Designed miniproteins, single chains, continued (5). Designs and how they scored, part 64

Each design is a single chain, and the fold is of that chain. pLDDT is the mean over its residues in the fold that is shown.

## One batch from the design tools (miniprotein)

Design m18200
Fold by ESMFold2-Fast:
Order: structure tokens, then C-alpha cells, then sequence
Structure m18200 (fold): chain A 96 residues (1-96)
């Protein structure tokens, strides 16, 4: 969680370069180890910042091609039960 929280903080930066670096790092981590999906990306979907939540949903959609079918279905179920409809719709659209 510490690494995910650090990246989430950087994603909230007003500095576009800092945001891009954090996005690339998080995408790389998930691509190299899809198990980090639960540790790093999914918690960001519950962020208090809508920008972070929407970004996390879009990122999960982008990395879905590196995920197993079981992991993709788990994300679809998570999206359907998420309290924020904007996050739910962004995640489902990203997955398909």
C-alpha cells in the first residue's frame, strides 16, 4: 500500500510531468506483476480524489490485456458494486 499511496499522491500533483511519471511507474508495476493489481491499483478506485479514481479505472482498463480472464471478471464485479457510478462506468468501458 505504501508505494500505491505514494503514486496516488503524485497523481494529484499540479505538475503534469510528475503525474505522467507516476502513471508510467504504476502501469509498469502492474504489467510486470499483475498481483500488484490488488495491492496498488484497486485501492486507488476508492480514493477521495475523483481524478485519481477515474485515472485508476482507465489504467486498469489499459492493463486488462495483461490480466487473466479471472482477474478481468473480478474487476468487472468490483466495478458493478462500486458506489461511484463514474468510476464503475470508466472501469467497465476500459475493460471493454
Amino acid sequence: MEKALELAEKLESEDEEVREEAAKELEKLIKEDPSLLREAAIPLLSSEDEKVRVFAAELLGRVSKYLSEEQRKELEEFAKTHPDKKVSEALLKGLE
Scores: mean pLDDT 70

Design m18201
Fold by ESMFold2-Fast:
Structure m18201 (fold): chain A 65 residues (1-65)
Amino acid sequence: SDAARMARIRADMRRYYQDRYHMDDANADRVVDAIITQWRQQGYNTPDQMQARIDAIRAAARAAA
């Protein structure tokens, strides 16, 4: 379901900020919620659209390195 896929995206993003920026649970949740809210405001409303956005950011970071 889309809800289960969104939960996985949220969990993966949360872990990324915890591991890379040493954020606690509360701070990681706030950052992830803010990013998802911003993406929804920009028209990214489905797990597929959000995953495509994450993939594009990763590809751009790889090209810049």
Scores: mean pLDDT 80

Design m18202
Fold by ESMFold2-Fast:
Structure m18202 (fold): chain A 110 residues (1-110)
Amino acid sequence: SLSAMELLQRVLDAIRAGASLDEIEKLVTELVKKALENAKPDLSGAFMLALTARQHTDLSDETIRKIFELGELSYLVGQAVLEIALALQRAGYSQEDIDRVVDKALEVAK
């Protein structure tokens, strides 16, 4: 099995290659499940992650809130989904596409 870091790299590579949302959601599902296997709640880390996203990115308030919720469960998951949302935005995916991928991560994490 791949590590969470290796799965994150696969998601980022798929996004750069213009992969389908179905493929991206599959990889995100595997990443979130793997990252949660040894997760410890980190509320302070989640707050810092959301603050950093708000100050240094053009992501929507809704996207940042969802990243905070993921970060509360696992800092690694929150950080990974932040990087994925930014990669999708940079690759020209729509806000609807970004929302779909982030919502998939939340669904899997719950």
Scores: mean pLDDT 87

Design m18203
Fold by ESMFold2-Fast:
Structure m18203 (fold): chain A 92 residues (1-92)
Amino acid sequence: SEAEKVLEELKELLERMKEIGRKVTEDRSLPNEEKLRLIREMEEIKRRAEALYNYARNVLNYHSEELDRLMEEIRAVVRETREAALRLGLGE
């Protein structure tokens, strides 16, 4: 179904978001310029995830605990990665 495709894409976006989070916060070999590019990619992924979430709820009239949990987990990874990036002196 279209709703299942949205859930699958959100799961893929969450996986990529977690990879970006790990690279920004844990990879000492990555230069700061590359970490800033990853943070920009993270912001683009967040916008896509929000658009998919809104599409599922408002266009497909699809409501589920799994959909809400995926979106909240994406938002949490973004918040945690931004906070860690600020502590590392990355971006203002």
Scores: mean pLDDT 87

Design m18204
Fold by ESMFold2-Fast:
Structure m18204 (fold): chain A 75 residues (1-75)
Amino acid sequence: SSDDIIKAATAAAEQAVAQALELVKQGKREEAIALLKQKIAELESLIKANADDKEVVDKLNEMIKELEELIASIE
């Protein structure tokens, strides 16, 4: 279901953010950025797989924007 996809994607994005912030604390900014970019690519693939599901597309695009803003704050 759309809710299951959004829930799983949200959990994965939150885990990636937590890992990236830990990498930043260790001075590993390039590794943190690479991890967040990988998660954005995974979310983009999930959007393509669910292109007809407006709720999934809208929610995952919001997550991508938040991850892109986090990358900009690290760079």
Scores: mean pLDDT 91

Design m18205
Fold by ESMFold2-Fast:
Structure m18205 (fold): chain A 78 residues (1-78)
Amino acid sequence: MLHDILSRASPEQQQKIEELLDQANEAARAGDLESAKKYSDQLTDLLVSLSPSEQQKKQAQEQGKQLPDLLMEVARHE
């Protein structure tokens, strides 16, 4: 899914996705759930806007809701 979205995204959109993911991961490693959620929400909105079908848009949005918690869980095990 993400690879298919990235192949349709402009270079600027691809860079923004990578930037938001890096910022979300950095915030999660710092234990800043608030910032991790902020960047994850922005990433989710961008992925939803780039998704080619309504089903993929819904899937991206639902996965995005869990992303901050998943990033924090990964950070806790490091």
Scores: mean pLDDT 71

Design m18206
Fold by ESMFold2-Fast:
Structure m18206 (fold): chain A 76 residues (1-76)
Amino acid sequence: GEYIVKIDTDKKLTPRDIVNAEQGVPKALIDVEEIAPNVFRVTYDDSLSDGSRVKMAAARAAGKIGGEGITVTEVK
């Protein structure tokens, strides 16, 4: 599945920061594209993991353990 992740943070994040933060099932993460500053399109292989994990990866990348300021929208 595809997800749009918006991260409200003072840090300038890159696609690599999101990739490196996916520690649970890194093989499920297919692609990360920056579509706007701190807004990413993330593609997961649904056969390996559900995309609900993208919020955890974004939280780790931003240093926001609670996921505050992180919005995830599934692309249908």
Scores: mean pLDDT 74

Design m18207
Fold by ESMFold2-Fast:
Structure m18207 (fold): chain A 77 residues (1-77)
Amino acid sequence: SELDGVIARARELAEEGDLGLAAALLAMALGVLKATGGPLRDRAEVLRELAEIYERAGDEELAEELRREAEEEERKA
């Protein structure tokens, strides 16, 4: 899917050390999903990927918040 391609690209950027670009790409994808009414499961997936990026960047508090938001989206799906 298009979303799977975006997530794969973000993971590639993170592996290359471009955590900021990876986070920006995932945040843009999340914004599009929210604006277009995309599936809650897709939103949860992007939120989990964002949490992993922020954890790798050392922002443990934001990573935990994003994981909780992902769980909430999955609960509603």
Scores: mean pLDDT 84

Design m18208
Fold by ESMFold2-Fast:
Structure m18208 (fold): chain A 100 residues (1-100)
Amino acid sequence: TQVELLERTAELFRRAAELAEQAYNSDEETAKKLAEEAIELVREAAELGAQDPLMGSTVQEVADTMIKLLEKGTKESYKQAAEGARAMAEAAEARAERLR
């Protein structure tokens, strides 16, 4: 269902946000590994969230931006990626709640 897809999308973005925040607080080598894991989660979230008729385009745009930030690999870019992922998770959760 759309609710299930949105809940899964939110969960994946929350996990990505946690990894990006860990990358922000880690050494360069650890941060790079965490960012790579976050990118995979963001890609999965984008594929699921893109199926939503209202949020799909926004999810794709935000996911593309987050992937670029995670690939850039600076502390500031990790923080921005974490903030974006968290905001998208909250938006997806709010939409899922409205559809219940």
Scores: mean pLDDT 87

Design m18209
Fold by ESMFold2-Fast:
Structure m18209 (fold): chain A 100 residues (1-100)
Amino acid sequence: KKAKMEELAKRIEELARAFVAAAKESAEKAREYGEELVKAIEEAAKASDEKQSAELEGLAERLKNAVEGAVKQAEEGTNTEEIVKGIEGLVRRAVEIIES
């Protein structure tokens, strides 16, 4: 299952980059990439041991809330910089857990 975790980590990083780009251009695309990003971390949690799974599930919940906030800010035309930075931090932590 190591190969699956490496694939998930790569997909999470690719989705995070797509989300950050979309947050500057399209609230609809940001929502789509954000939802896929949350699902990828949830999938990684299901493939992990109990301890890693619990931590990844917590990160997925925090990320879901942050994505909803970022999409709302993008729809309103407000600055998404701080919330996107927070999302990047959550993604980095998830990848660290998956690669550990």
Scores: mean pLDDT 82

Design m18210
Fold by ESMFold2-Fast:
Structure m18210 (fold): chain A 68 residues (1-68)
Amino acid sequence: APPSLVEQLALLAKKLKEQGLSDSEIVKIVEEEAKKKGASDIIDGQREASSDDSAIVKAMVAYAEELE
């Protein structure tokens, strides 16, 4: 089965991190993709848990690594 929206966003964050983007740029791109796919609540949930872009990116990258 194709990855879920949460999994797709996590894999996108990991790919962007590997390309050398800053944590703030990664969060901005992931938020825009989540908004386009109607899944902004996923990013809102991460921001409720942490206001730090670095913490959000770290959590998403860790989730993507668990999927591999």
Scores: mean pLDDT 73

Design m18211
Fold by ESMFold2-Fast:
Structure m18211 (fold): chain A 107 residues (1-107)
Amino acid sequence: KYDEILKLLDEMIELAREALETGDYESAVKRIVELLEKIAQLARESGDPELIALVKELSDKFLEIVDKIGEALRLPDPEERRRAMRQAVEELIKTLEEFKKKVKALS
C-alpha cells in the first residue's frame, strides 16, 4: 500500500516538473487531482490513521496551491501570470517531495 502511494507521488512530481517545461499547467493539474483521489482511496482502504491524516494534510495543502494557481490565471499580464504559475507549481513539487519523505517514514 505504501509502495503504491509512493509511486503515485513520484508520478505527480514528474507531471508537475513536465508542466514547468511545457507550460501545460491545466492538463497537469487535472491528472494530479486524479492521482491524489487515488492516493486518498488507498489511504482509507489501508485503515492506517497516520497515513489517512498525512493524505488529508496533503489534500488540504494541494487545495491551497490550486487556489494560488487560480489567482495566477486571473493576472492580466501574461508574463506575471506565467511567473506566478511557475512559483505555485514549484511549491507543489516541494510539498509532494516532503510528503513522500513522510510516507517513507511510515513504511
Scores: mean pLDDT 83

Design m18212
Fold by ESMFold2-Fast:
Structure m18212 (fold): chain A 62 residues (1-62)
Amino acid sequence: SSKATVDNILKFLEAHPTSALASLFNLALDVDLDPSAPREELIAATAELLGFSEEDVARLRE
């Protein structure tokens, strides 16, 4: 479920910066996210990568 994935990402971001999330996705999914990009760009790229809904994206932008 996309909701469960969003909830897990939000929980991760409570303890870690968005750069750490980008680095984990780069390693786990073999993608080229820029870990130094602004939070909003990383959230947008993550949403596109994982196929999140507009509701899921809105939750990640909070």
Scores: mean pLDDT 78

Design m18213
Fold by ESMFold2-Fast:
Structure m18213 (fold): chain A 89 residues (1-89)
Amino acid sequence: MTEEEIRRLVMELARKAQELAEKYTDKDKIYEGILNLLVEAARKAGLSDEDIEELVAEFKKLYEKTTDIDSLVAQAIGLFARKLREKAA
């Protein structure tokens, strides 16, 4: 996977997550929606089931420690980008 492909996938997830955060005000609804988008993006990127499970587990830990919606969105995007770069190397 090229850096350009990673950037494109990350930007698509970022756009969808931001749209979802603007649509809902409930943190739990936003978390569930972002989690679903993250899993969908990971599958589209060709990540394994094991990699997806690791992403889900890390995002859940961050959700438990995060009160700010913007931070939650940024954390999901960061986790996804990191995993794609890790697997591309």
Scores: mean pLDDT 81

Design m18214
Fold by ESMFold2-Fast:
Structure m18214 (fold): chain A 75 residues (1-75)
Amino acid sequence: MTTSAQMQEVAKKLLKMAEKAGIPVAQEYAKKAYELSKSDSQESVSKSVGYLLRAIGELLEKLTFEEFKELVEEV
């Protein structure tokens, strides 16, 4: 499995988590990460990682760690 394929899977899971939690900002970041992860260019990969971290940050800012764990288990 390529790094890009792994990032696509992480972005998809984060998008599902953000959708279930109803956090639009996290949904937008996860969606951007997913689109950028389709490219294997170094710049797109770096930007994708940045958006993944922002999506996680938004989820953790709006959710307790326990709520975040439950969402990870559901997706």
Scores: mean pLDDT 78

Design m18215
Fold by ESMFold2-Fast:
Structure m18215 (fold): chain A 58 residues (1-58)
Amino acid sequence: SEEKRKILEAINKLNPEVITEEDIQKIAKMTGLSKSTVYKYIKVGDTKEEAIERILKK
């Protein structure tokens, strides 16, 4: 989906070790999606690898 693509691109650009609340805010701004939409795909506390896996599993 378009939302998955945008979130994956944002994660790759930010390259976080672990997703923080600040990363969720940055991803929302970078993608134009709401924070609630971003939270459907990734969770605070996920590693970069875990976040990517969670997105792809949906």
Scores: mean pLDDT 83

Design m18216
Fold by ESMFold2-Fast:
Structure m18216 (fold): chain A 99 residues (1-99)
Amino acid sequence: SAAAARAAELRARADELEARALALQDEGIALLREAGLTDLAAVAERHRGTAAAGAAIRLAGRRVPEKSEELIELGNEAIAAQLQADAARAEAAALEAAL
């Protein structure tokens, strides 16, 4: 059905967005560890796969002036990708439940 095809497309899109979010989160966590912000790196690792991980990375940008722009941008992109992945998965699940 068209709904089943749409659900499959949304799941594939969610997987791509989640892979992007995880890559951005891992990059941010590495930068936090390099900067000596091991407490915030641990928070981001604990919340890996959620928007909270990106938020921790973005917050760290306020504490590291030389990496501020990079950490804020990584955090923002990670949050956006994770929220888009979550939304696509929720839409796919709703379509599958209606079948």
Scores: mean pLDDT 89

Design m18217
Fold by ESMFold2-Fast:
Structure m18217 (fold): chain A 67 residues (1-67)
Amino acid sequence: TRQQSVDLAVKGQTESVELAKKGDLEGAKKVMEETAEQLRSLEPVDPLAGVLADGVEETGKEAIEKA
């Protein structure tokens, strides 16, 4: 459901940003990529999942680049 996709995106985005803030850029990238991949796997049942995956990647990339 959309709620599952949103919860997954929020969790992954939060973890990735927190890891980047701690200087764990490799961990942040891994969490970002794994979360985006999981969200994209949900796309056939939730069209919003692809957009959420893009958002997770964008937020994680920005956090890593600014760290």
Scores: mean pLDDT 76

Design m18218
Fold by ESMFold2-Fast:
Formats: structure tokens, sequence, C-alpha cells
Structure m18218 (fold): chain A 83 residues (1-83)
């Protein structure tokens, strides 16, 4: 699936606006890259998020990375969010 296809699917299925959908897609990509690079964080993310919590998490992760957050700062935020 292309980035644009993923954005369009989130807008359709979750009724998100384009800006929010683009941030969610980017945040989800960042989280998957962090899980691949740091497998131990996957063991700390045992909590299941509902749709609204997942949107909030991915949006914030994308915004933090855009502001220059390090991998460790993103991991610390994600772990804290999962509490």
Amino acid sequence: MTRQEAVDELMRELKLDRETAEKVVEGAKILEELKKKYPDISKQLTKTFDTEQAIELFKEVAEMREKGASDQELIDYIVEFAK
C-alpha cells in the first residue's frame, strides 16, 4: 500500500481529515521502525489501544519526530503513553 492509499483509507474508514490521517500514517510508520530497531520496546507495549488512543499516539509521535525528537525521546513518550 502506498502512503497516499493508507491516508485515503484512514480518511474513509475512520472519518479523519487529511492532515490528521497523514500524521497517523507517519506516526504508525515511525513506531514500526522503532519496534524493528529496538525489539525490546515491543515487550513494554502490551496494552491494547482503542482507535482514539492510537490516533492520539501516532499523531504525537509524528509531530515529535518533525520537531527533531530522538529515537529515545519517542520511545520514552510511547512507553509513558502505554501506562
Scores: mean pLDDT 77

Design m18219
Fold by ESMFold2-Fast:
Parts: C-alpha cells; sequence; structure tokens
Structure m18219 (fold): chain A 78 residues (1-78)
C-alpha cells in the first residue's frame, strides 16, 4: 500500500541519515564542509523518494519530501 511504502521510505531515510552521521568523510573536509556534504547527500535521497512518489501519482507526498530536502540543505547552510 502507499502507506506501507511511505513507512518504508521513512525508515530508509532514517537509516541513511544515521549512516551519514557515523561515516567518516571520504576526503579531508572542514567540519562545515562535511556538514554541507552530508546534508546535500541526505537531500538527494529525499528528492529520490519524492520522485518515486511522483511516478506513483502521489503528488502531495512528493511535495512533502521535497520540502524536507530543502530544510536539510537550509539548516546546514545556517
Amino acid sequence: SARAQAEADEEQLRRYEEELATTPPPMDLTPEQEAVVRATALALQYIGVAFNHLLAGDEERAEEYIRRAREHVKKANE
């Protein structure tokens, strides 16, 4: 169901965020650069989830994930 897919998507995004938080960066970055790179990577995952919802015809849920992606990038740049 669409709800079960949304629950799976949320779990996938949560696990990815945890993985990013515990994974050392692949290059020598400043803490500020690392935060931006991690936030950008997470935002791209949210956009991917949103795109899948658009393909399934769930525009409202897609908009929600895009909004959350934008918030992650905004917070990292503040």
Scores: mean pLDDT 79

Design m18220
Fold by ESMFold2-Fast:
Structure m18220 (fold): chain A 81 residues (1-81)
Amino acid sequence: MNKEDLIKVVELILEALLKTLSPADQELARKTAERVIKLIEEGDYNGARIEMYRMLKTLTGEYDEEELEKLEEKIRKILEE
């Protein structure tokens, strides 16, 4: 999969998160998304995946592990192709 598709997935995840987050958490989510996109541009797909997963885990605090695992799996599959 090309870098443009990966960046699009990151943007879609960010958009979904921004609909549910407080203004302070929205700022954190945007900054983390920028770091993830930079890692993708640098070709560090594993670093991008790990950073995205850590962001989601941190922002949810109390999280549905199954939903986070589904999202991590989708990101992993996209980054591996």
Scores: mean pLDDT 70

Design m18221
Fold by ESMFold2-Fast:
Structure m18221 (fold): chain A 100 residues (1-100)
Amino acid sequence: AAAEEANKKAQQIIADFIIELIEKKLNGVPEEEIRKEAEKFIEELKKKGLINEEQAEKLREAVEDILKLPDFVLQAIIRYLKTNQPLPEEEEREVEELLA
């Protein structure tokens, strides 16, 4: 339970960070500035014990891969991530009633 909650929190923080990096790249922030911000973020996650070194290396690799993607692919990724946000509990119930 405690490990599951910590992992879920880390995943949410990482997802929000990836969205922010993609938005910065699409807005013309220099890639070197984005890399510096990513490095600081990854080091803070390690200091907090939310990720280990292997996970940190994979995140650094993911940042470099994101920076190599064309803008139209990055725009598609952002739209996908934003549309998969959990619905408020009331709207989730209304959708379940409509599908039942």
Scores: mean pLDDT 70

Design m18222
Fold by ESMFold2-Fast:
Structure m18222 (fold): chain A 123 residues (1-123)
Amino acid sequence: APFSLPALAAAAGFEDLVDELEELEKLFPVLSESDEEEIEFLKNSGVDEEIIEKFKEAIKLYEEKKYEEAAEKYEELLNDPNLPPEVKVLLYFRLADLYLRLNKKDEAKKAFEKAIELGKQLK
């Protein structure tokens, strides 16, 4: 995408989160990479094939502009207790983008804050 998620957050009025989101993308390069690189990251993170398939479904829904359905798939993934913390950072980051596209600004802000909080714990 031509726009980074920190840039989208700034456009939404979350300028206070931009520096922390830029730092998060530096710690987790997958957050700014392609869908193909995202799937490769998931395979390397040791997640089950079922988790990878749900990510692929969410990516497909996003490409089809079915943002609410894509968000529901990522929300389901967050309920997995065995999901690696670095994958949860990715999920919150993807949910924040989806919530911005759905004009759910409060939910988007909470998702960004969760990604930042978890990312800082993994430093």
Scores: mean pLDDT 80

Design m18223
Fold by ESMFold2-Fast:
Structure m18223 (fold): chain A 83 residues (1-83)
Amino acid sequence: MGIDELLELLAGDEITEALAAMAYAVYVRFGKPKEGIIYVAHLALEAGVSLEEVKKAAHKAAEDYGVKLEDEELEKKPVVPQV
């Protein structure tokens, strides 16, 4: 599955570039670019990437896709909608 491939790329030295590209690949085609960026950012945090690197990569992806992203959204794990 694509998520396993995302984690494999994040294990490399180019984490910032990989995170940005994968946020687009996972969710852009489904019309959820912001949600995809947040999701991939949380995967990177769970894989041991620093919060600063994750924020940098996520904001880069958000700029490229034209979405507004808040730092608080990266610091909290996503929750089920409508709860």
Scores: mean pLDDT 61

Design m18224
Fold by ESMFold2-Fast:
Formats: sequence, structure tokens, C-alpha cells
Structure m18224 (fold): chain A 98 residues (1-98)
Amino acid sequence: SKQEIINLLNEAIKKFVKGALLTTDEKLIKEAEKLMQQALQLAVEKGVISQLEADIMLGIVLISIGVGKVVNPENTKEGLDLLQEAIQLFQKAIQQLS
């Protein structure tokens, strides 16, 4: 249902804000990423958005978090890993346009 998608997105946003901005909690960031992926995949399955839109949306979120992490020397590797995941999502989106 649309309510399931909304609930997953709200939980993901809450965990991203807490994990990335307030606590730098890797577990919360990973949980938020999984919830976001689940919400976007459910939205695609329900025909709310395309797979292309889902991949772009997730990529943008991961870039935003990754950029914030790479500027801190202790978190640079984690930030780079998130940026690489975002690049892979954008490459997948480009393939859908080809």
C-alpha cells in the first residue's frame, strides 16, 4: 500500500538524520539505506515511480551522506563506499536510458 511506502520513507529519513547528522552512527545509516531501498522498490512495484526514478533518488541520498563523511578523515572510507554505491546506481539508471 501507499501507507507502507510512506512509513518506510519516514523511518529511513529519521534514521538518516539521526545517523548521519546527529550521531554519525553507522548502524543507523545502514538501516536507513535498507529502509529507503525497500520503500523505493515497493513504490516501483506499485507503479508509483519508475525504477529509473528510484535509482536516481537513492543515488542522490547516498551522495549527500557520502560527501558529509569524506570530509572527516576517520570516516573517509565509509564516505567513499557510499559515493561508489551512488555511482553504481547512476550507471544503472544510464543503462535504462540507453
Scores: mean pLDDT 74

Design m18225
Fold by ESMFold2-Fast:
Structure m18225 (fold): chain A 64 residues (1-64)
Amino acid sequence: TVVEHSPEQRHQALVQVIDDYLRKGLFSQEEADQLKAQIDALGVDDPLGSEKLLGDAILASMER
């Protein structure tokens, strides 16, 4: 089942993932703040770009 979310709901979900990784110690506060700013700059109209930024940041955090 495909659940359609508003662009705002998708954006909020990405922010929540960033906050979760910050709480787990996988991101620093500075990394989390920068990633949120980049996602905000892309806006809600570029969900694929926002998801790619988050995915790349998660991968980089894991590989160090």
Scores: mean pLDDT 72

Design m18226
Fold by ESMFold2-Fast:
Structure m18226 (fold): chain A 73 residues (1-73)
Amino acid sequence: REREIEREALLRLADRLAARGVRQDIVDAIRRAARGEISGDELEAILASTSREDQLTIQREALSLRPEVEARL
């Protein structure tokens, strides 16, 4: 039950990651996933191929964009 809100959240995540210096191809992959150009499985495969440092940055920024998850931490 994909919503435009989820697409918007992914685009905001990509902008945050670009500002944090995450590799451009990772940022572009998230933007392509937000537009429905790649599947979630393809996005996860791309993310799994990135550095541990970038993976941790992605996780932190994603958590900050989901207040319901952040409120539990």
Scores: mean pLDDT 71

Design m18227
Fold by ESMFold2-Fast:
Formats: sequence, structure tokens, C-alpha cells
Structure m18227 (fold): chain A 93 residues (1-93)
Amino acid sequence: MTARVRVGESAELEIDAKKGDTITVTVRGLRGEAEVLISVEKDGQVIATALVRVREGETASVSFTVTDDDGKYIVRAEVLRGEGEVEVTVSVN
């Protein structure tokens, strides 16, 4: 699942995951420099966060192990600062 996010915007990506799975969030800089807050939510509660900085052409990845129950997780990506645009990709393995 993939979304594009600009400064001041956020995207929410819904994924199904099982206990023991790894949720990997990959952020690619498409334009400029961006500071991106990644949050993982389960049942309306934020269970993990990470702060990622990327420049145009750079890629950064963060991984979260699913320690809670099987089900639907929401990955939220918010561009907090910068003048950039990013591509956010979420995978489960």
C-alpha cells in the first residue's frame, strides 16, 4: 500500500496484520526535504511512533513488530516540516 504526502498533510494506510508479523514503513523523498511522523494505531490507540527525515531521492525504513492481536492496523504518516513531498509504502511480512 502506497500514498503520497506533502507538508501539512497526512495519509492513513489500513493493513491487516497477525501477531508476530513485521509492519515495515518505507518513506521515499520525492521532492525537497521532509520530516515525517509515522504512527501505528490499533483500535484507536497509538502503539508505536517513529520520526523519519528524508531528502529528495533518499529512502528510510522503520519496522514495527505486531505484539498485539491479529486484525486491522492503521499506519499514519504526517509531514510535520520541510518543503517536500514523500511517498510512503507499507508492507507486512
Scores: mean pLDDT 81

Design m18228
Fold by ESMFold2-Fast:
Structure m18228 (fold): chain A 60 residues (1-60)
Amino acid sequence: ITVYYNGKIIASGSPEKVIEEVKKLKPKKITLVDTTGSSGDKVADELEKEGIEVEKVVLG
């Protein structure tokens, strides 16, 4: 899973690592690129609970 903010990668890796790194930065809106087809939904849900707007892109 990879997370972009203002065209920059701010987090990449496991769902747990991505959630922790994005929560530290508290961005208003992010783009989430999910190459797994399943883990991205869980990450998006957790970040939205923190008040972060998530745009999800699924590849494959």
Scores: mean pLDDT 77

Design m18229
Fold by ESMFold2-Fast:
Structure m18229 (fold): chain A 97 residues (1-97)
Amino acid sequence: MAGIERIIELIEELAELLAPTNPELSRLFRQMAEQIREARRTESPRRLALLTGATAGMAQIALTVWSRSEKKPLDPEVDAKLDEIIELAAALEREAA
């Protein structure tokens, strides 16, 4: 599934953007990208789409919790990349259905 490569790239880009301000969240996102990359080798397309969707949801929750704890909005670049991840993950789930 072509969209999965883009989602992995976006999660890695988010990890790099977050590294200076939240190195723990950056590390979590790098682990998420590696898990999707591994799942792409072993899982069926349908299951891979579901796992990728779950990962996108976890990334959204983690960023939302962090934004609320800091009492600051997300950086616009971070917010834009997150929105693209969510849209691509939803498209993959529809394609796999």
Scores: mean pLDDT 82

Design m18230
Fold by ESMFold2-Fast:
Structure m18230 (fold): chain A 67 residues (1-67)
Amino acid sequence: LSPDEVAESRALSKKMLDDSVKKIKEGDEKKKQGDYGGAAKIYQELADESGSPVWRKKAKELEEKAK
């Protein structure tokens, strides 16, 4: 809980958030274009990276549509 460690954590989190936002936008664009397989792949990467069940669920739903 040192200020130095907090600053490093914030810099890393900011980069990860920026990357996540880019992936979300890219996945949403692919879904909008009808590329459900591509969108599912991106959301799956988001789920693996964040551990969030919401992204995993979205990836599964789009993967079903891509079949």
Scores: mean pLDDT 74

Design m18231
Fold by ESMFold2-Fast:
Structure m18231 (fold): chain A 88 residues (1-88)
Amino acid sequence: SEKEEFRKKAAEEIVKIAKEDGVDMSLQEAEDIVRSAELAYKYALEQGADEETAIMYARLLVDTALKGIFSKEARDKILKIVEEYLKK
């Protein structure tokens, strides 16, 4: 599906950022990050959050999860990719 293709493209960009940050990350691990963000986003919407708040919630959860893995610069880049994916 087109949604699966967008998820894979987002994951491929995350893998490139991971490599630049010196982190060995598989495409599957990157896809799991995107899926986790999407689940957090959907959960926030189900709780009555607006779209902007749901995106902020998803970004916060992803940033927190990645603090032990990536530099702040890499996390900021990953969060931008996640936000663009969620807006589609």
Scores: mean pLDDT 88

Design m18232
Fold by ESMFold2-Fast:
Structure m18232 (fold): chain A 60 residues (1-60)
Amino acid sequence: GPSKEELDKAAALLGVATIASLSKNEKVRQEALDRAEKLIEEGKYDEAIRTAQKLVDEDE
């Protein structure tokens, strides 16, 4: 089955997508996804989630 690392990565991707979906601004959604995906590739899951949340919060 999937490793803990693979599950943590999948959870981070889902969390980021959920946070981005809260923004009404398509540009902010795309920027949140793009920046967070880069951080997830680097194994920075918590930072990815915080970055997505910050971008969405700054637009609201």
Scores: mean pLDDT 81

Design m18233
Fold by ESMFold2-Fast:
Structure m18233 (fold): chain A 92 residues (1-92)
Amino acid sequence: VADEIAELIKEGIELRREYAERGDVAGAREKGRELNERMAKLLEETVGVGDGATEELEKAMAEPILEALEKLLPEYPELKPMIEDARKVIEE
């Protein structure tokens, strides 16, 4: 689960960097939205449907995301603030 999330996050970062380096900011933004939609669907399917357990799903999603972000941190240090935010959600 966390590995699949990490791959999707990594793909999103790489695509945004690639499009930004080309000067195609609009393309980078569009690809980012597509990946966000796929991420949301993956998390919903992985931790169950949110029809009656929104708070439980948010917490369950935060843990896999945190693990994925921590795995990517050595290559993508810009993810550190996101890791700190995710930890706060899990701890509180």
Scores: mean pLDDT 65

